# Designed miniproteins, single chains, continued (4): the designs that were tried, part 88

Each design is a single chain, and the fold is of that chain. pLDDT is the mean over its residues in the fold that is shown.

## One batch from the design tools (miniprotein)

Design m15057
Fold by ESMFold2-Fast:
Structure m15057 (fold): chain A 63 residues (1-63)
Amino acid sequence: MEERRKQGEEDILTGVPEAFRLIVDALEKLAKQRGLYDEEEVERIRKNIEADSEKLKKWLAER
C-alpha cells in the first residue's frame, strides 16, 4: 500500500485507460528490438487490452 500518493486520483482514474495503450506500444517496440515480434500475438493482446480498457472505463466512471 502506498503511504503517500505521488499522482492525483485524477491521473489514476482518467489516465489508466491511456496508460494501457502506452504500455502495449512499449511492449511492441521491445518485442521488435528482441526479434520476437509476433503480429498475431500482438493483435490478440491489443484486442484484450481494448476490451479490458472499455470495462475499466465503465467501472471508473462510477467511482
Scores: mean pLDDT 64

Design m15058
Fold by ESMFold2-Fast:
Structure m15058 (fold): chain A 95 residues (1-95)
Amino acid sequence: SKEKEEMKQFLDLVIKQIETLIKELQDLAKKHPEYKSQFDLLIDDYNKIKSQLQELRDNIDSLPLDEAEKRLSELYSQFLKLKGEFLRLKGTANS
């Protein structure tokens, strides 16, 4: 369906954004070793959500549309929470 094709494109964009954020977190961990444990935990959380988004992407054509939409909404909500934690931690480290 058109909706599933749009979801695939959106998932690909979010996954790519997560990869970029993980690289930035790795660089921040090197620059601010005092916060390394906090950055490492956030990297782990991003890797978990990335895997879940990849699983959804790979299986989206096999899922009912309503289930795909619900799972995407839940995973994107989790991603936004992690993005908030990223911005908070980055602000703290650069203070």
Scores: mean pLDDT 89

Design m15059
Fold by ESMFold2-Fast:
Structure m15059 (fold): chain A 70 residues (1-70)
Amino acid sequence: SPLEAKKEVDKVIEESNKKLEEIKKEIDSLKLDSVEEQQQATADFQERAKPIIEETRKKIEEILEKLKKS
């Protein structure tokens, strides 16, 4: 059902947000003092976030595909 699919999508997004927030907290704990360090931290976040975002996109696509077949 659309309601069930929406709940599953919401759960996937929530799990992804938790992982991204964890990475952000790790970076924030580094207490960066320079603009260069902050820029490097941003790049590190983006690199670590890419596989999480890609996996999230894949899971959402699978949920929507199942909905279309229902």
Scores: mean pLDDT 80

Design m15060
Fold by ESMFold2-Fast:
Structure m15060 (fold): chain A 61 residues (1-61)
Amino acid sequence: MEENEKKVLEALEKAGDKGLTAPQLMRETGLSPEELAKVLQRLEKEGKIKSDGNGVYYLAK
């Protein structure tokens, strides 16, 4: 697993049912907008996370 993917997954796990927005994920992980966008795209493709379509990300259950 890529280091940046692990950071995003750990941040979302800590947030639980509330999920996190992209700005919150940047703050928690220290990733740039470009790095975060690539990680989120990959994790969604892998089915590890989901979006509510309104900018909030969650772990896929």
Scores: mean pLDDT 80

Design m15061
Fold by ESMFold2-Fast:
Structure m15061 (fold): chain A 66 residues (1-66)
Amino acid sequence: GMMEAMRRAAEIAARGLAELAEKLTGQPARGEGRVVDDRTAEIVLEVGGQRYVGEIDSLGILRRIG
């Protein structure tokens, strides 16, 4: 369903950001995505031991929140 597709999209986006960060920085990186609601997903990115939290809103805008 749509919610499953959104969850998979968040997971793929988080992993893609982690792989990109690892390639650009040479630091180990990991990413996790979670759907918050029908319009919002949360991404947690860890690069070289530092943690970053972002939200993607219903307009596709990614914003750092932590």
Scores: mean pLDDT 77

Design m15062
Fold by ESMFold2-Fast:
Structure m15062 (fold): chain A 107 residues (1-107)
Amino acid sequence: EEEIKKIEEYLKLRKERWDKFFAQLEADPALRRETLAYYETTKLIEKLRKDGSKSVKEIIDEAEAIYQRFLDPANAPEVDAAMAELRKQRDELFKKAEENIKKLKES
């Protein structure tokens, strides 16, 4: 149906935007550091909030420590590893979405 085609076109557009975004991060080391610092601090905050064992101050202090660590050019290998993991997670999400769409088309 036309609805499935619209979902496929949306998924392709989103994948192209992600590929362009990753290419931009690869071309700009400073942007890459800042972007991955933000993602890692957001992920850490979510994890610590879910655990519930830390005060708000402790969560902020730990998040700030990892953020500053990622901004330091000396830690580029750690930032590159985080970028590779983010790319892998995105690829897995798109693969799952494509498999779900394929099942809808075979109905």
Scores: mean pLDDT 82

Design m15063
Fold by ESMFold2-Fast:
Structure m15063 (fold): chain A 67 residues (1-67)
Amino acid sequence: SAPSDEQIAAAKAMVEKEFPDADIKDEHLIPFLEMHDHDVERAAASLIAYLRRETGGSTDVRHIVEP
C-alpha cells in the first residue's frame, strides 16, 4: 500500500530540516518510504544520504533527481 499523507509530510519535514532549500516532492519520498516499510525515520535518512551524495555534501540542494 502507499504511504499515508502523514508519513510523507513527516519525512518531508525531516529532509527539509537538513536541506531547507530543497524542493522535495511526494513522488521523491514515496519510493524511500516503501523501500523502508513506511519507516519515516529510515526513509528520511536514506533520502538525506542520497541528496548529500548527489550534491557532494552540500546543504544547497539545487539538482533533485527522481529516485
Scores: mean pLDDT 72

Design m15064
Fold by ESMFold2-Fast:
Structure m15064 (fold): chain A 94 residues (1-94)
Amino acid sequence: SRSEAESRLKEIAELLKEAARAEKEGDKEKAEELKEEVVEQLIEMTGAPDTPEVREEIRELVKEGVRRVAEGADPLEVAEELVDRTRELKDSYS
């Protein structure tokens, strides 16, 4: 539903903010766990194949997203872009 999709985007945005904060604080383990949670949310939202190759490509997108949030990008806009880019990735494997 639209309401559920909006709620998930807000969750991804919050995870990106927390991951950026963890990286700034030097907590690499927490940052990695938060980034992996974003990967899981993106796979669930888009229906992207749960394969090592697809997961690795999504991880690189999430890594870039966290960096952009750390540099002052709006977390919600970054979350929306990550969903769109993950959908494009899914379509390439269709």
Scores: mean pLDDT 85

Design m15065
Fold by ESMFold2-Fast:
Structure m15065 (fold): chain A 96 residues (1-96)
Amino acid sequence: MSLTLSQKNEGAEAVGWYRQRPGEPPVFVALISADGSASAYDEAVRGRATISYDAASKTYYLHLSDLTPEDSAVYYNVLFFEDGARFGEGTEVVVT
């Protein structure tokens, strides 16, 4: 099983993903700078997470493979601007 999360970016300095499990604090998953010069991944997703970009749609995709029940969480897209961060609504992911 794999997961793909998408985020359109037309002005942010960086695009990131966070996740939150019930009863736990939000944790960092992955980040990429808009110029592609820098990326970071949490150790919990190392080797399973990749980020790709589609220039035609200006959309960033986080791909997460080899899902386990531990990956069940609400996933948030985050856009980072000079004036602050903007969080998306969240996507609930359930791995059975």
Scores: mean pLDDT 81

Design m15066
Fold by ESMFold2-Fast:
Structure m15066 (fold): chain A 100 residues (1-100)
Amino acid sequence: SEEDKKRIEELLNKIEELVEQLPTASDAERDELFKEIGELLSEIADILQKHDTPEMRELLKKLGELYKKALEAYSNNDRDAFIEILKEIVELVKEALELL
């Protein structure tokens, strides 16, 4: 779990850097940032699902629900909601790290 924890921390730091760029990003830059964030979150989810506990299953369920909300905000061009949801996803991943 220590190697998994370190890998998720590295991925999470990259996500936080990308999220910080979103408020000033153009529409084209936002599309690229969201694609990168999605790829990083997918890798985090793959690592977390290997740690099958009831608490982790609930966090993964919440992560999936938040990601669906982020996709909806993104498709509706609701920039503020999209950024807020991504920040909530970041905090949820930090909570998941404490379980590893």
Scores: mean pLDDT 86

Design m15067
Fold by ESMFold2-Fast:
Structure m15067 (fold): chain A 74 residues (1-74)
Amino acid sequence: MSLVLQRIVEKYASLTKGQKRVAEVILSAPDLVVNLSAKELGELAQVSASTVTRFSQALGFSGFPDLRAALVAE
C-alpha cells in the first residue's frame, strides 16, 4: 500500500467532512489524482483548494504537491 493511502486509512476518523471527501476521491482513483492540481482535486471533491492543502498537511505532507509526489514515487 502506498504511503499516502496508508496515512489516509490511519487518519480518516480524525479528518473533517471536507477532508474525508478528498480522501474518498484519492482512494477511489489514485491514478487520476496524480494528474490533478489542488484546485481540480478540490472541485472534484466539492471543497476549496485550501481544504486540499489542509488535508495534505493533516497527512504529514507540506502541501498537495508533496502528497502528489509521494503518490507518483510509489
Scores: mean pLDDT 83

Design m15068
Fold by ESMFold2-Fast:
Structure m15068 (fold): chain A 79 residues (1-79)
Amino acid sequence: SLDERIARVEAEARELDARYPSIPPEELPALEERARRLRREYNRLKIERGIGVEEAEKAIEKAKEEDEELAKELLEEYE
C-alpha cells in the first residue's frame, strides 16, 4: 500500500507546515529535521512506485535547492 504511505507522509507534512509559523526558535531545528526526513521519505516512496528516472532527478534537483544534505542522501541512494 504505497498510496497509503504516501498519503500519511503528505498529511504529516501539512501538519508540520501548519506548525511552522508558531514554532519557538528552540524547536525550529528539530522541526526542520523532521520536515527533511518527511521530504526524503516522500521522494523515496514516489521512486518506489516506479516513477521515471527523469521525475526522480527533478525531485533530487529540487531538494538540492532546499536542503543540500537531503540531496546528497538521495543521490547516494538512487544515483
Scores: mean pLDDT 70

Design m15069
Fold by ESMFold2-Fast:
Structure m15069 (fold): chain A 78 residues (1-78)
Amino acid sequence: MSLSEELKKYAEALKKKGEEYKKQGHDKIAEVLYETSEQLKKLSEESPKMSKEEVEKKFNEIVSEAQKKLKEAYAEEL
């Protein structure tokens, strides 16, 4: 599959996981997962017009920020 298709699938998986956390009452965790899903979807749409290095850099920035926010959300809700 193309990089764009892989990013879309990853975004969809995060959105689904966010829905499960929201059903459990973990709204902060769900919010971070939804936000990350939207950012990855946007990166997927832009990726055909970007270099591989630019996509990797942006992906790493999105993932690093998401991990930081998830750690904070987990500490508050779990």
Scores: mean pLDDT 81

Design m15070
Fold by ESMFold2-Fast:
Structure m15070 (fold): chain A 78 residues (1-78)
Amino acid sequence: TSSNVSQLQSINDQMQNILQQAQSQNAPDDVISMISNYVTQTQQIVNDAPNWSDSQQSQALGISKGMLQTVQQMLNQS
């Protein structure tokens, strides 16, 4: 639904912000590369999600939340 898509967009926006923070903090290139890869994945999810079923959107939301948690942990450990 549009609510799931809005949540996915919010997660993607948060991922973009984390990437900007990592770059501004001069995080290691490998960390920046990994975060960039997750950002690309969440961007693809946002682009594709409107064409998915509610079940698929819900699954993608769970996966995206997991990715966000991982990137937050990576930034905090750097």
Scores: mean pLDDT 84

Design m15071
Fold by ESMFold2-Fast:
Structure m15071 (fold): chain A 76 residues (1-76)
Amino acid sequence: MTDEELLERARELYEVAKQSIDEAPTPEEARAIGDLAVARLEELAKRSKNPETQEEIRRLADEVRAHADAKAAELA
């Protein structure tokens, strides 16, 4: 898989994760969706040998984590 394909998959996963988090009815569900998405993004980052690609994917993971935490706080 190319770095371009990894970034495309990471962006698609990020968009789906944010939508699922926004639709989560409980704080626990919002965090669970966030944790799963972060784990999947971290595995995509590990598949690249390019540090810039790894950094970009991990940046998306941090944004998903922050979004899940913010949504969980709003639902609490």
Scores: mean pLDDT 85

Design m15072
Fold by ESMFold2-Fast:
Structure m15072 (fold): chain A 73 residues (1-73)
Amino acid sequence: KWEEIKKQAEETRKRIEQGGIESVSAEELNILHAVELLEKGLDELERAREEARRLGLDEQAEIYDEVKEAYLK
């Protein structure tokens, strides 16, 4: 689901680059903005997960991975 939405946002961005912002709908722009926000949140969670893993806190890393999965579903 997340990969599909991300791919849709990337396609929207390419169409803006080719034909300008007028070539896409307001709904497509809204999805693109939502994807940018979610990508930032996912990056922050991934950093926390990797840090916990490096510290040997495997249980904590698993909790962070579950939160990340909730974002992707």
Scores: mean pLDDT 75

Design m15073
Fold by ESMFold2-Fast:
Structure m15073 (fold): chain A 90 residues (1-90)
Amino acid sequence: SKKDLLDDIKNIINRLIEIAENEGFEDTANKLKELYKKILANEDNIEKLKELVKEVISLVEEMAKQTKDEEVKKELKIIIEKLKDLLSKL
């Protein structure tokens, strides 16, 4: 359902905020928090949700390039694929 897709997206963004904060990517963590608020404000706007999820994917790709932790990099790559799958189902 749309609600299940939105709940999955929200859970992933919360995990990404945790990763960004733990890695010291403070600017990225703040951008993810703002995107989370925008997603909450636009739950009934599918086109806007798609744009916002694409912005999240771009931030995750940047984090994956910047991290020196191979396990974090692997987790971020898995998250990118999950977000792309969720985006395709919106």
Scores: mean pLDDT 89

Design m15074
Fold by ESMFold2-Fast:
Structure m15074 (fold): chain A 81 residues (1-81)
Amino acid sequence: MDEDEVLLKWLEAEVARIFKENFKPKEEYREEFVEFTREFLERMDELAKKGDKEGREKLLEERKKWLEENKENFEPAEPLP
């Protein structure tokens, strides 16, 4: 499985959890949002290794706000089986 496909599916699941509806990035933003998701997960892992709970909470808050601010850059997706 392509790593970018795995990250895209993870992002779609995160967005569905937050927005309560199945959304995917618009095609023009797909690669950008996949890379931002990769960077977010790498930063979370590094903060976890350092035991930085405050940094992790801050990063999660920033991530949620980023998704809400960029909601218009998502489009409806077919429901995952």
Scores: mean pLDDT 77

Design m15075
Fold by ESMFold2-Fast:
Structure m15075 (fold): chain A 70 residues (1-70)
Amino acid sequence: GGPKAERLLRKAEGALALARAVGASEEAIQHAERAYRLAKEGYEKGHFEGELGEEAERWVRRAMALMGLE
């Protein structure tokens, strides 16, 4: 993946680490894990352009929102 995919992956990793560190709700942790999984798939497969990239970004935003950071 390109710089966008790497940035999204790092953001998802950070969101997951933060959710676990602060003892966020199980729902918030599950959304952060889903965000990380999708961002990692996009990064590893290089399919960041189009719908997959948009979906990965939505999962990152959702995870952050559930932690009150959006």
Scores: mean pLDDT 70

Design m15076
Fold by ESMFold2-Fast:
Structure m15076 (fold): chain A 95 residues (1-95)
Amino acid sequence: LSPEQQALLQQAIDAYAQGDISKTVDYYVKLADVYEDQGDYFSAGSLYLVAADMYYWMKDYEKAAEYYRRAAESYRKAGDFGRADSLERRARELE
């Protein structure tokens, strides 16, 4: 785990502890972007999936669908085609 990844994870934890779900999601997305830039597509996909689930819980179905697709894309790059297809279908159901 890089210093940048540790800082983003700590910021997500701190935001969640303060009840700031919107900032928590933002930090998880930034952490996912860092993993994607590093070629760790599986970790990126998992974090985009967490972000999508949080948006779904917040009833922001448009952003939930967006991040389910981003998670699917990352899982596809990681070679997990089954998970990618499942998440793409989930995103379509929210449209």
Scores: mean pLDDT 86

Design m15077
Fold by ESMFold2-Fast:
Structure m15077 (fold): chain A 113 residues (1-113)
Amino acid sequence: MLTTEEILEKVRNAKDMSKEEIEKFRKEIADQLKALVEEFGKLHKLPQEVVDRLLQAIDELEKAKSREEIMKVVRETLTWLENDPSLSDFQKTQLSLLLEWAGRIFAKLLEAE
């Protein structure tokens, strides 16, 4: 899987990538984020419903066709997480940071297409 530094370098150079390379890279990021969500869920004993919702959000970010769609997915998922009484403040903060970071990366990749 790609490191955070490798992802940031590829995003920076995305204008030099073909549409096919951007699509492949978007899929690689989505797959890596899903793996991180499942790992975090296991380590912190997150309810399966929370894990499933986050995996769905990542799928929606990967398939988003506009910045507005990305922002909507991030906002709706963040609102849902903040209102979940089963999550600790630490878990809410970590998952919110992950979603905001993911939204920024997918938005930059759309701008490069």
Scores: mean pLDDT 81

Design m15078
Fold by ESMFold2-Fast:
Structure m15078 (fold): chain A 80 residues (1-80)
Amino acid sequence: MDITLTGPDGRTGVADSEVAGGAVASLGGMSPEEAAELLKAGRLEEVGRRANEGAATGSVEVSGENSLRLTGKGVPSAPP
């Protein structure tokens, strides 16, 4: 599944669920594989909830059915 990622600088890109899962997992709270599986299942709200519970200085916002925004101090300006 293709996920639209928006970084903390407001830049957007389209990534597959594995790349998007890795970016979310970099905030903490879950593994990249676990994040990718939840994204493939369309469970973006669960991904956001778990990432926000685990992240020390960042957050994840669900911005659409297949869209996530990553924000916070220490998050890369352009997610990979």
Scores: mean pLDDT 69

Design m15079
Fold by ESMFold2-Fast:
Structure m15079 (fold): chain A 69 residues (1-69)
Amino acid sequence: SLETIINSVDPEQAEADARALTEKAIKYAKEGKVRQATNYAVSAALIYTAAGLVDLARKVIEEVNKAIE
């Protein structure tokens, strides 16, 4: 199941990977590259969600949307 896969993930590595993708999303958002920013933001949010960090997943989408504006 998805839950079994999530429990097999290293939470520290998942958080680090999601953080790196969040930084790329913000960078592209500031450059006006909305498509790339959205793709990286969604990838980061998915990794946070898989790691059980749902609040961080919501925050990354909010932060990237604000940067696009």
Scores: mean pLDDT 78

Design m15080
Fold by ESMFold2-Fast:
Structure m15080 (fold): chain A 60 residues (1-60)
Amino acid sequence: MSLEESAQYIKDLAKKLGFSIPDEVAQAIAEKVGGDKSSLNVVVNTYKEKGDRMKLVGVP
């Protein structure tokens, strides 16, 4: 996948999982991980977990 396709895939996967990832973060993940969908899925799920934790201790 191209960098743009990987970043879009990350954003689409995050949306499907019920959260959002900023464009800058999606691009950074795509650059580091590349076009491997398996690795992208793992990273997106990790970000979801961290987002859920921030929801608990962040602003109501």
Scores: mean pLDDT 70

Design m15081
Fold by ESMFold2-Fast:
Structure m15081 (fold): chain A 74 residues (1-74)
Amino acid sequence: MSDEERFAQLEAEAQKVIAETTDPALRRLAQDILSTLQYLRDHPELFTPEAREQILAVAEGELARLKAEVDAQK
Protein backbone atom coordinates (compact mmCIF):
# COMPACT_ATOMS: atom_id res chain seq x y z
CA MET A 1 0.00 0.00 0.00
CA SER A 2 1.32 3.46 -0.87
CA ASP A 3 1.59 6.15 1.82
CA GLU A 4 -1.23 8.04 0.06
CA GLU A 5 -3.49 4.95 0.13
CA ARG A 6 -2.59 4.22 3.77
CA PHE A 7 -3.34 7.82 4.83
CA ALA A 8 -6.66 7.75 2.93
CA GLN A 9 -7.63 4.44 4.59
CA LEU A 10 -6.78 5.65 8.11
CA GLU A 11 -8.55 8.99 7.57
CA ALA A 12 -11.64 7.12 6.32
CA GLU A 13 -11.54 4.79 9.36
CA ALA A 14 -11.23 7.77 11.74
CA GLN A 15 -14.13 9.57 10.02
CA LYS A 16 -16.24 6.39 10.27
CA VAL A 17 -15.61 6.19 14.04
CA ILE A 18 -16.55 9.89 14.38
CA ALA A 19 -19.78 9.32 12.39
CA GLU A 20 -20.84 6.07 14.13
CA THR A 21 -19.95 6.67 17.79
CA THR A 22 -22.49 7.94 20.32
CA ASP A 23 -19.71 8.46 22.91
CA PRO A 24 -18.25 12.01 22.85
CA ALA A 25 -14.97 10.72 24.36
CA LEU A 26 -14.48 8.17 21.53
CA ARG A 27 -15.39 10.83 18.94
CA ARG A 28 -12.80 13.22 20.43
CA LEU A 29 -10.09 10.51 20.34
CA ALA A 30 -10.91 9.73 16.69
CA GLN A 31 -10.82 13.48 15.88
CA ASP A 32 -7.39 13.76 17.59
CA ILE A 33 -6.09 10.83 15.49
CA LEU A 34 -7.50 12.41 12.31
CA SER A 35 -5.81 15.74 13.17
CA THR A 36 -2.47 13.95 13.76
CA LEU A 37 -2.76 12.13 10.41
CA GLN A 38 -3.58 15.38 8.60
CA TYR A 39 -0.60 17.15 10.22
CA LEU A 40 1.72 14.27 9.24
CA ARG A 41 0.45 14.37 5.63
CA ASP A 42 0.73 18.19 5.40
CA HIS A 43 4.25 18.33 6.95
CA PRO A 44 6.14 15.24 5.68
CA GLU A 45 9.46 17.14 5.85
CA LEU A 46 9.23 17.33 9.67
CA PHE A 47 9.36 13.53 10.09
CA THR A 48 11.86 10.78 9.34
CA PRO A 49 10.50 7.70 7.51
CA GLU A 50 10.88 5.75 10.77
CA ALA A 51 8.91 8.35 12.77
CA ARG A 52 6.13 8.44 10.13
CA GLU A 53 5.87 4.63 10.18
CA GLN A 54 5.67 4.61 14.01
CA ILE A 55 2.94 7.30 14.03
CA LEU A 56 0.94 5.42 11.36
CA ALA A 57 1.32 2.11 13.24
CA VAL A 58 0.10 3.72 16.49
CA ALA A 59 -2.85 5.32 14.66
CA GLU A 60 -3.77 1.93 13.13
CA GLY A 61 -3.76 0.26 16.56
CA GLU A 62 -5.73 3.05 18.24
CA LEU A 63 -8.34 3.15 15.45
CA ALA A 64 -8.76 -0.66 15.64
CA ARG A 65 -9.45 -0.31 19.38
CA LEU A 66 -11.92 2.58 18.83
CA LYS A 67 -13.73 0.60 16.11
CA ALA A 68 -14.13 -2.34 18.52
CA GLU A 69 -15.55 0.02 21.19
CA VAL A 70 -18.00 1.57 18.66
CA ASP A 71 -19.12 -1.92 17.58
CA ALA A 72 -19.76 -2.76 21.26
CA GLN A 73 -22.08 0.29 21.45
CA LYS A 74 -24.30 -1.04 18.61
Scores: mean pLDDT 80

Design m15082
Fold by ESMFold2-Fast:
Structure m15082 (fold): chain A 98 residues (1-98)
Amino acid sequence: EEEKKLEELAKKIEKKAKEEAEKLLESGDSKELREKLIEALEELKEMADEVLHPSLEEKIAELKEKLDEELSEEELKELAKLYATAIAQVEMLKLLKE
């Protein structure tokens, strides 16, 4: 019963995250999408276990390095998917740490 409530909340978080990512993708602002993804990953790093910090730092550094690079439509879709995943994970961690 408690598990079902958590699952319902997780689904709502995932849906909202996907909608936010789709809005950024529709705007055509690849720089804004990358900046938002970097912010989400930095927030995730603050909440994540220390063991995950090196991989998150590497990903953040890679994104910062590519901020001024022109991305393909496929790469932009992949970034939007990563952004949705990152913000959903942050919200779920907030829920679990309460």
Scores: mean pLDDT 76

Design m15083
Fold by ESMFold2-Fast:
Structure m15083 (fold): chain A 64 residues (1-64)
Amino acid sequence: MEETYTIDEVIELLKRLGVSDEEIEAFRAQLKAEGKDTLTKEEVSELIERFMGRRVEERRAALA
C-alpha cells in the first residue's frame, strides 16, 4: 500500500510537530486496539492539520 503510512512513520511525523510522548503513546495504543497497522494519506493529513493548528495557536499565544 504505497499511499499508506505505518504507525511508526506517523509517530515520527507527530514528534516533529511537537506532540507529547503521552499523546503519541495513547494514539498508537488506540490504533493497535482497533486493528489498524497503517493509516491512509487522508487520515495522516487530517491529523497533521489538527495538531498544526493547535500547535501554532499555542506558540502564537506564548509569543504575543
Scores: mean pLDDT 69

Design m15084
Fold by ESMFold2-Fast:
Structure m15084 (fold): chain A 89 residues (1-89)
Amino acid sequence: MLQELIDEFERAAEAGNDEKADELYQQLLKHASDPRLKELLKQRIDEYLKISTDPEVKELFEKAKASLDAGNVEEALRYFREAIRARRK
């Protein structure tokens, strides 16, 4: 369930569907205290960091990871969304 929410959030951010991304962002924030959300987000960010070649995109994912490590899930999700949008083809 949490993995599916993250997958949908990524797709909405990639598509530029702000309405859907905002909806999923609010749903993910309801799980901000769940350590599984933090672990899943960290795994996704680490995967993107391994494949990202654009320094600006990489910096946004690094900011998302730093926010997540600081326990700020809201800020981590915001940077994660910005990084995915910056990745758009």
Scores: mean pLDDT 82

Design m15085
Fold by ESMFold2-Fast:
Structure m15085 (fold): chain A 85 residues (1-85)
Amino acid sequence: MQAVKDEIKREMDESRDDIDDTLARLDAIAEELEKKGDFEGAEIARELKKVIEDLYENQDYEAAVKKLKEIEERLKKLKEEKEKK
């Protein structure tokens, strides 16, 4: 039982670090997109940041991690489509 609790706490701590890194990246992406005149892309990045931040603040770390993985899969598919030419 103690080992299970330690594993859950470790996963939550690791999820926090991943979320913070992702939030910082989304801020940087939004600023870059705005500088390039892609205001729609910048808004999407800011919206994603707010969704992740809200989940993080509500201590719903499992839901936040799941959402991050869904976003990563979407980005991977977009990259594959871009390479197909």
Scores: mean pLDDT 64

Design m15086
Fold by ESMFold2-Fast:
Structure m15086 (fold): chain A 83 residues (1-83)
Amino acid sequence: SLAELEAQIRALQQQMQEALDAGNRKEMTQLAIQTLDLQIQLGEQQLAAARAAGDDDLVASLEDAIATLRQEKAALQAQLAAL
């Protein structure tokens, strides 16, 4: 559900802050990738709803947003491999 995904994102954001405070750069990056995965899932659910509603403007905006999140995830995965 959307509420469950949002709750998981908030929990990961809290864990990211704890990892940052601990100076654990690798864990911080891993948690950031997990957060992006959940944000992509949330975006895909919103995109499916927008398509069902025939909201073409929202569909285009969500497709662009999801593409950006996927690019950010790829960049963080490359960064993690270098850590």
Scores: mean pLDDT 89

Design m15087
Fold by ESMFold2-Fast:
Structure m15087 (fold): chain A 75 residues (1-75)
Amino acid sequence: DADTFAQQVQTNIRRALRETGVLSDEDIDDVADSVGDVARQNYGKSDEDMQTTVSLHIQRRIEEARARQRRRELA
């Protein structure tokens, strides 16, 4: 179901981001939660459309999280 799919996507993203060591745990959770919401909203579409939408959103949110982290370091 949509919840199972979202949970799996969130788990994979958290693991991948922790592996890089670039983002704080707070930023990782923010990215994972946002990606999970998009996964839920787009569940039931074709696998190709869903993968494309989720992948684009992941890239965008990671860049935004890195920008927020840099801003905090400068504050």
Scores: mean pLDDT 76

Design m15088
Fold by ESMFold2-Fast:
Parts: structure tokens; sequence; C-alpha cells
Structure m15088 (fold): chain A 102 residues (1-102)
């Protein structure tokens, strides 16, 4: 069941409305930071979906008010993502979702 009161759901629908509904549903049901991190970690282990989930996470963090450099640092330190991959995810999020910066 989609939690429409979730901050994650509100950010995805506002800034990334074409994002896959199935992924939005799963993310919106993560009611605490631990569950959200487990969900993201699980999907980052799938090589076919990793890049899309990194772009989604980068976009959400930017929509939440984090600066580009802070998002890159968070992805590299919290999820052990290579700096180059983190930078590419942020650039793709900004390119795909220009409304993130207005």
Amino acid sequence: MINENSLVYKLLKKYMPDFPEELIKELSEADDAGKLLQFIGKHLLDPEKRDEYLVALAGLLIAGGFGKDAVIEYLTNAFLVDKEDAEKAVEEALKRYPNLLK
C-alpha cells in the first residue's frame, strides 16, 4: 500500500513524477531510516537496477535540500559508491529532473 503521507512519496511525485510507481510504492512504505537504507542497499546490489536507484536517491536528496557535493559525499561514505558513479548519478538526476533546482 502506498503511504501518500511519506516524505519520500511526496518528493518523488513532486520532482520525479515519471519515476516507476512500483519503486515509489516500496520507498513510501519505508517508515524509518533503517528500512529505507536496507531497501536502497538491496537494490544497489542488483547491477541491472543500481544506476536507476542511484539516480533516484541522488534526486531525492537534492529535492530534500542537500547540495550536490553533500549528496556525492553521502553516497560515497554511506553506500560505498565510487565517487565517479556518485557524480554521474547526481548529474543524471539533474539532467533528467531539471525541476530539482527549479
Scores: mean pLDDT 66

Design m15089
Fold by ESMFold2-Fast:
Structure m15089 (fold): chain A 97 residues (1-97)
Amino acid sequence: AEQEELLKEAEEAFEKGYAEGKAEAAAKPPSEKEQEELVKRLEELLREGYEISQQPLTEENKKRLLELAYEIGYLYGKVEEYIEKRIEELKKKKEEE
């Protein structure tokens, strides 16, 4: 189905963005304030993607969804290590209690 092909392309775009974002964060970790701004941008893109998903699947909307998938992946890759580190710190603190 056409929707299945679009989902596969979106997944590939997300994974490409994720890899690039993660590599950049590893080379130059964002500050805590930069991480907060990246998370806000990620939320904005997720809202835009949801809005487009409620519209007819035109060529314009397909193109934008693929662009959003990459950008969402990229931002998630940049903030993931920060989120994982905070989760590990919380787990260690719970074990030390």
Scores: mean pLDDT 79

Design m15090
Fold by ESMFold2-Fast:
Formats: sequence, C-alpha cells, structure tokens
Structure m15090 (fold): chain A 68 residues (1-68)
Amino acid sequence: MEEEERERRRRELGREIVDFMLRQLLLRRGVSQAAIDAMDDAQRVAAQAAIDADILAAARRVGAALRA
C-alpha cells in the first residue's frame, strides 16, 4: 500500500510539473500567457507531447521541427 501511495503522489507531482513545464516551453516559443490559458486539456496534452518530440528531434538534427 505504501508503494501505491508513493506512486499516486508521483503522478500528481508529475502532472503539476508537466503543466508548469508546458507553460514555460510555450512562453519560450513566444506563446502568450493568454493563449496558453485559452487551450483546452486535449490541446495542452498534445502541445506537450509535440514540443517534447520536436525538442528531441531538433537536438538530433539542427534544422527546425515541422511547422503547421
């Protein structure tokens, strides 16, 4: 049971960290706080995944990620 409690805390902390990191990454990319606040949950999750993937890809190949 203690391990389950620790895992729950890790999930909660991870969610908060991901939310904060997403906001910081979007701000660094020039997205305003107002625009970030306007994102729905699905868009925030997709943006986080896309940014993480784009950063990793860019680190391997200096040339910029896909842009829509």
Scores: mean pLDDT 67

Design m15091
Fold by ESMFold2-Fast:
Formats: C-alpha cells, structure tokens, sequence
Structure m15091 (fold): chain A 74 residues (1-74)
C-alpha cells in the first residue's frame, strides 16, 4: 500500500509542472528537500532539465506501483 501511494505521488509530478495551479507551493510544503532539488535543477538546467527530472521520478513511481502490486499478490 505505501509503495503504491508513493508511486502515485511521483507519477503526478510532470502534470503538476504543467498546471496553472500552485504546483511549486505543493512541492515546497510537502517536501523541503524535493523543493531544493527542483529549484537547483531549474536554476542550473532550466525548465527542460526540471521536466526531465520529473519524468524520471514518474518512471520510478511506476516501478514502485508495480512492486507494491506484486507484493500485495505474493
């Protein structure tokens, strides 16, 4: 359950970047370490690098969901 929940959070990250809503506020207040990483990437690699990083996290999130499902059925 916890692995699936974390994976679902990660796969939403690229959509949050494309939202007109307070996506940075949600990331900042939910995880300060994530905020520092994302801001560092944005300042160093720009929006493209940030998007690539979030897409990588979404891919890792899919793996967590698959692993969580496998553990639930084992």
Amino acid sequence: SALIEEGEKLIKLPKLLGSSSDFLQDLVFNDPKMREILMSILNTHGLKGLKEYLEKLAEEGKELIEKGRALAEA
Scores: mean pLDDT 69

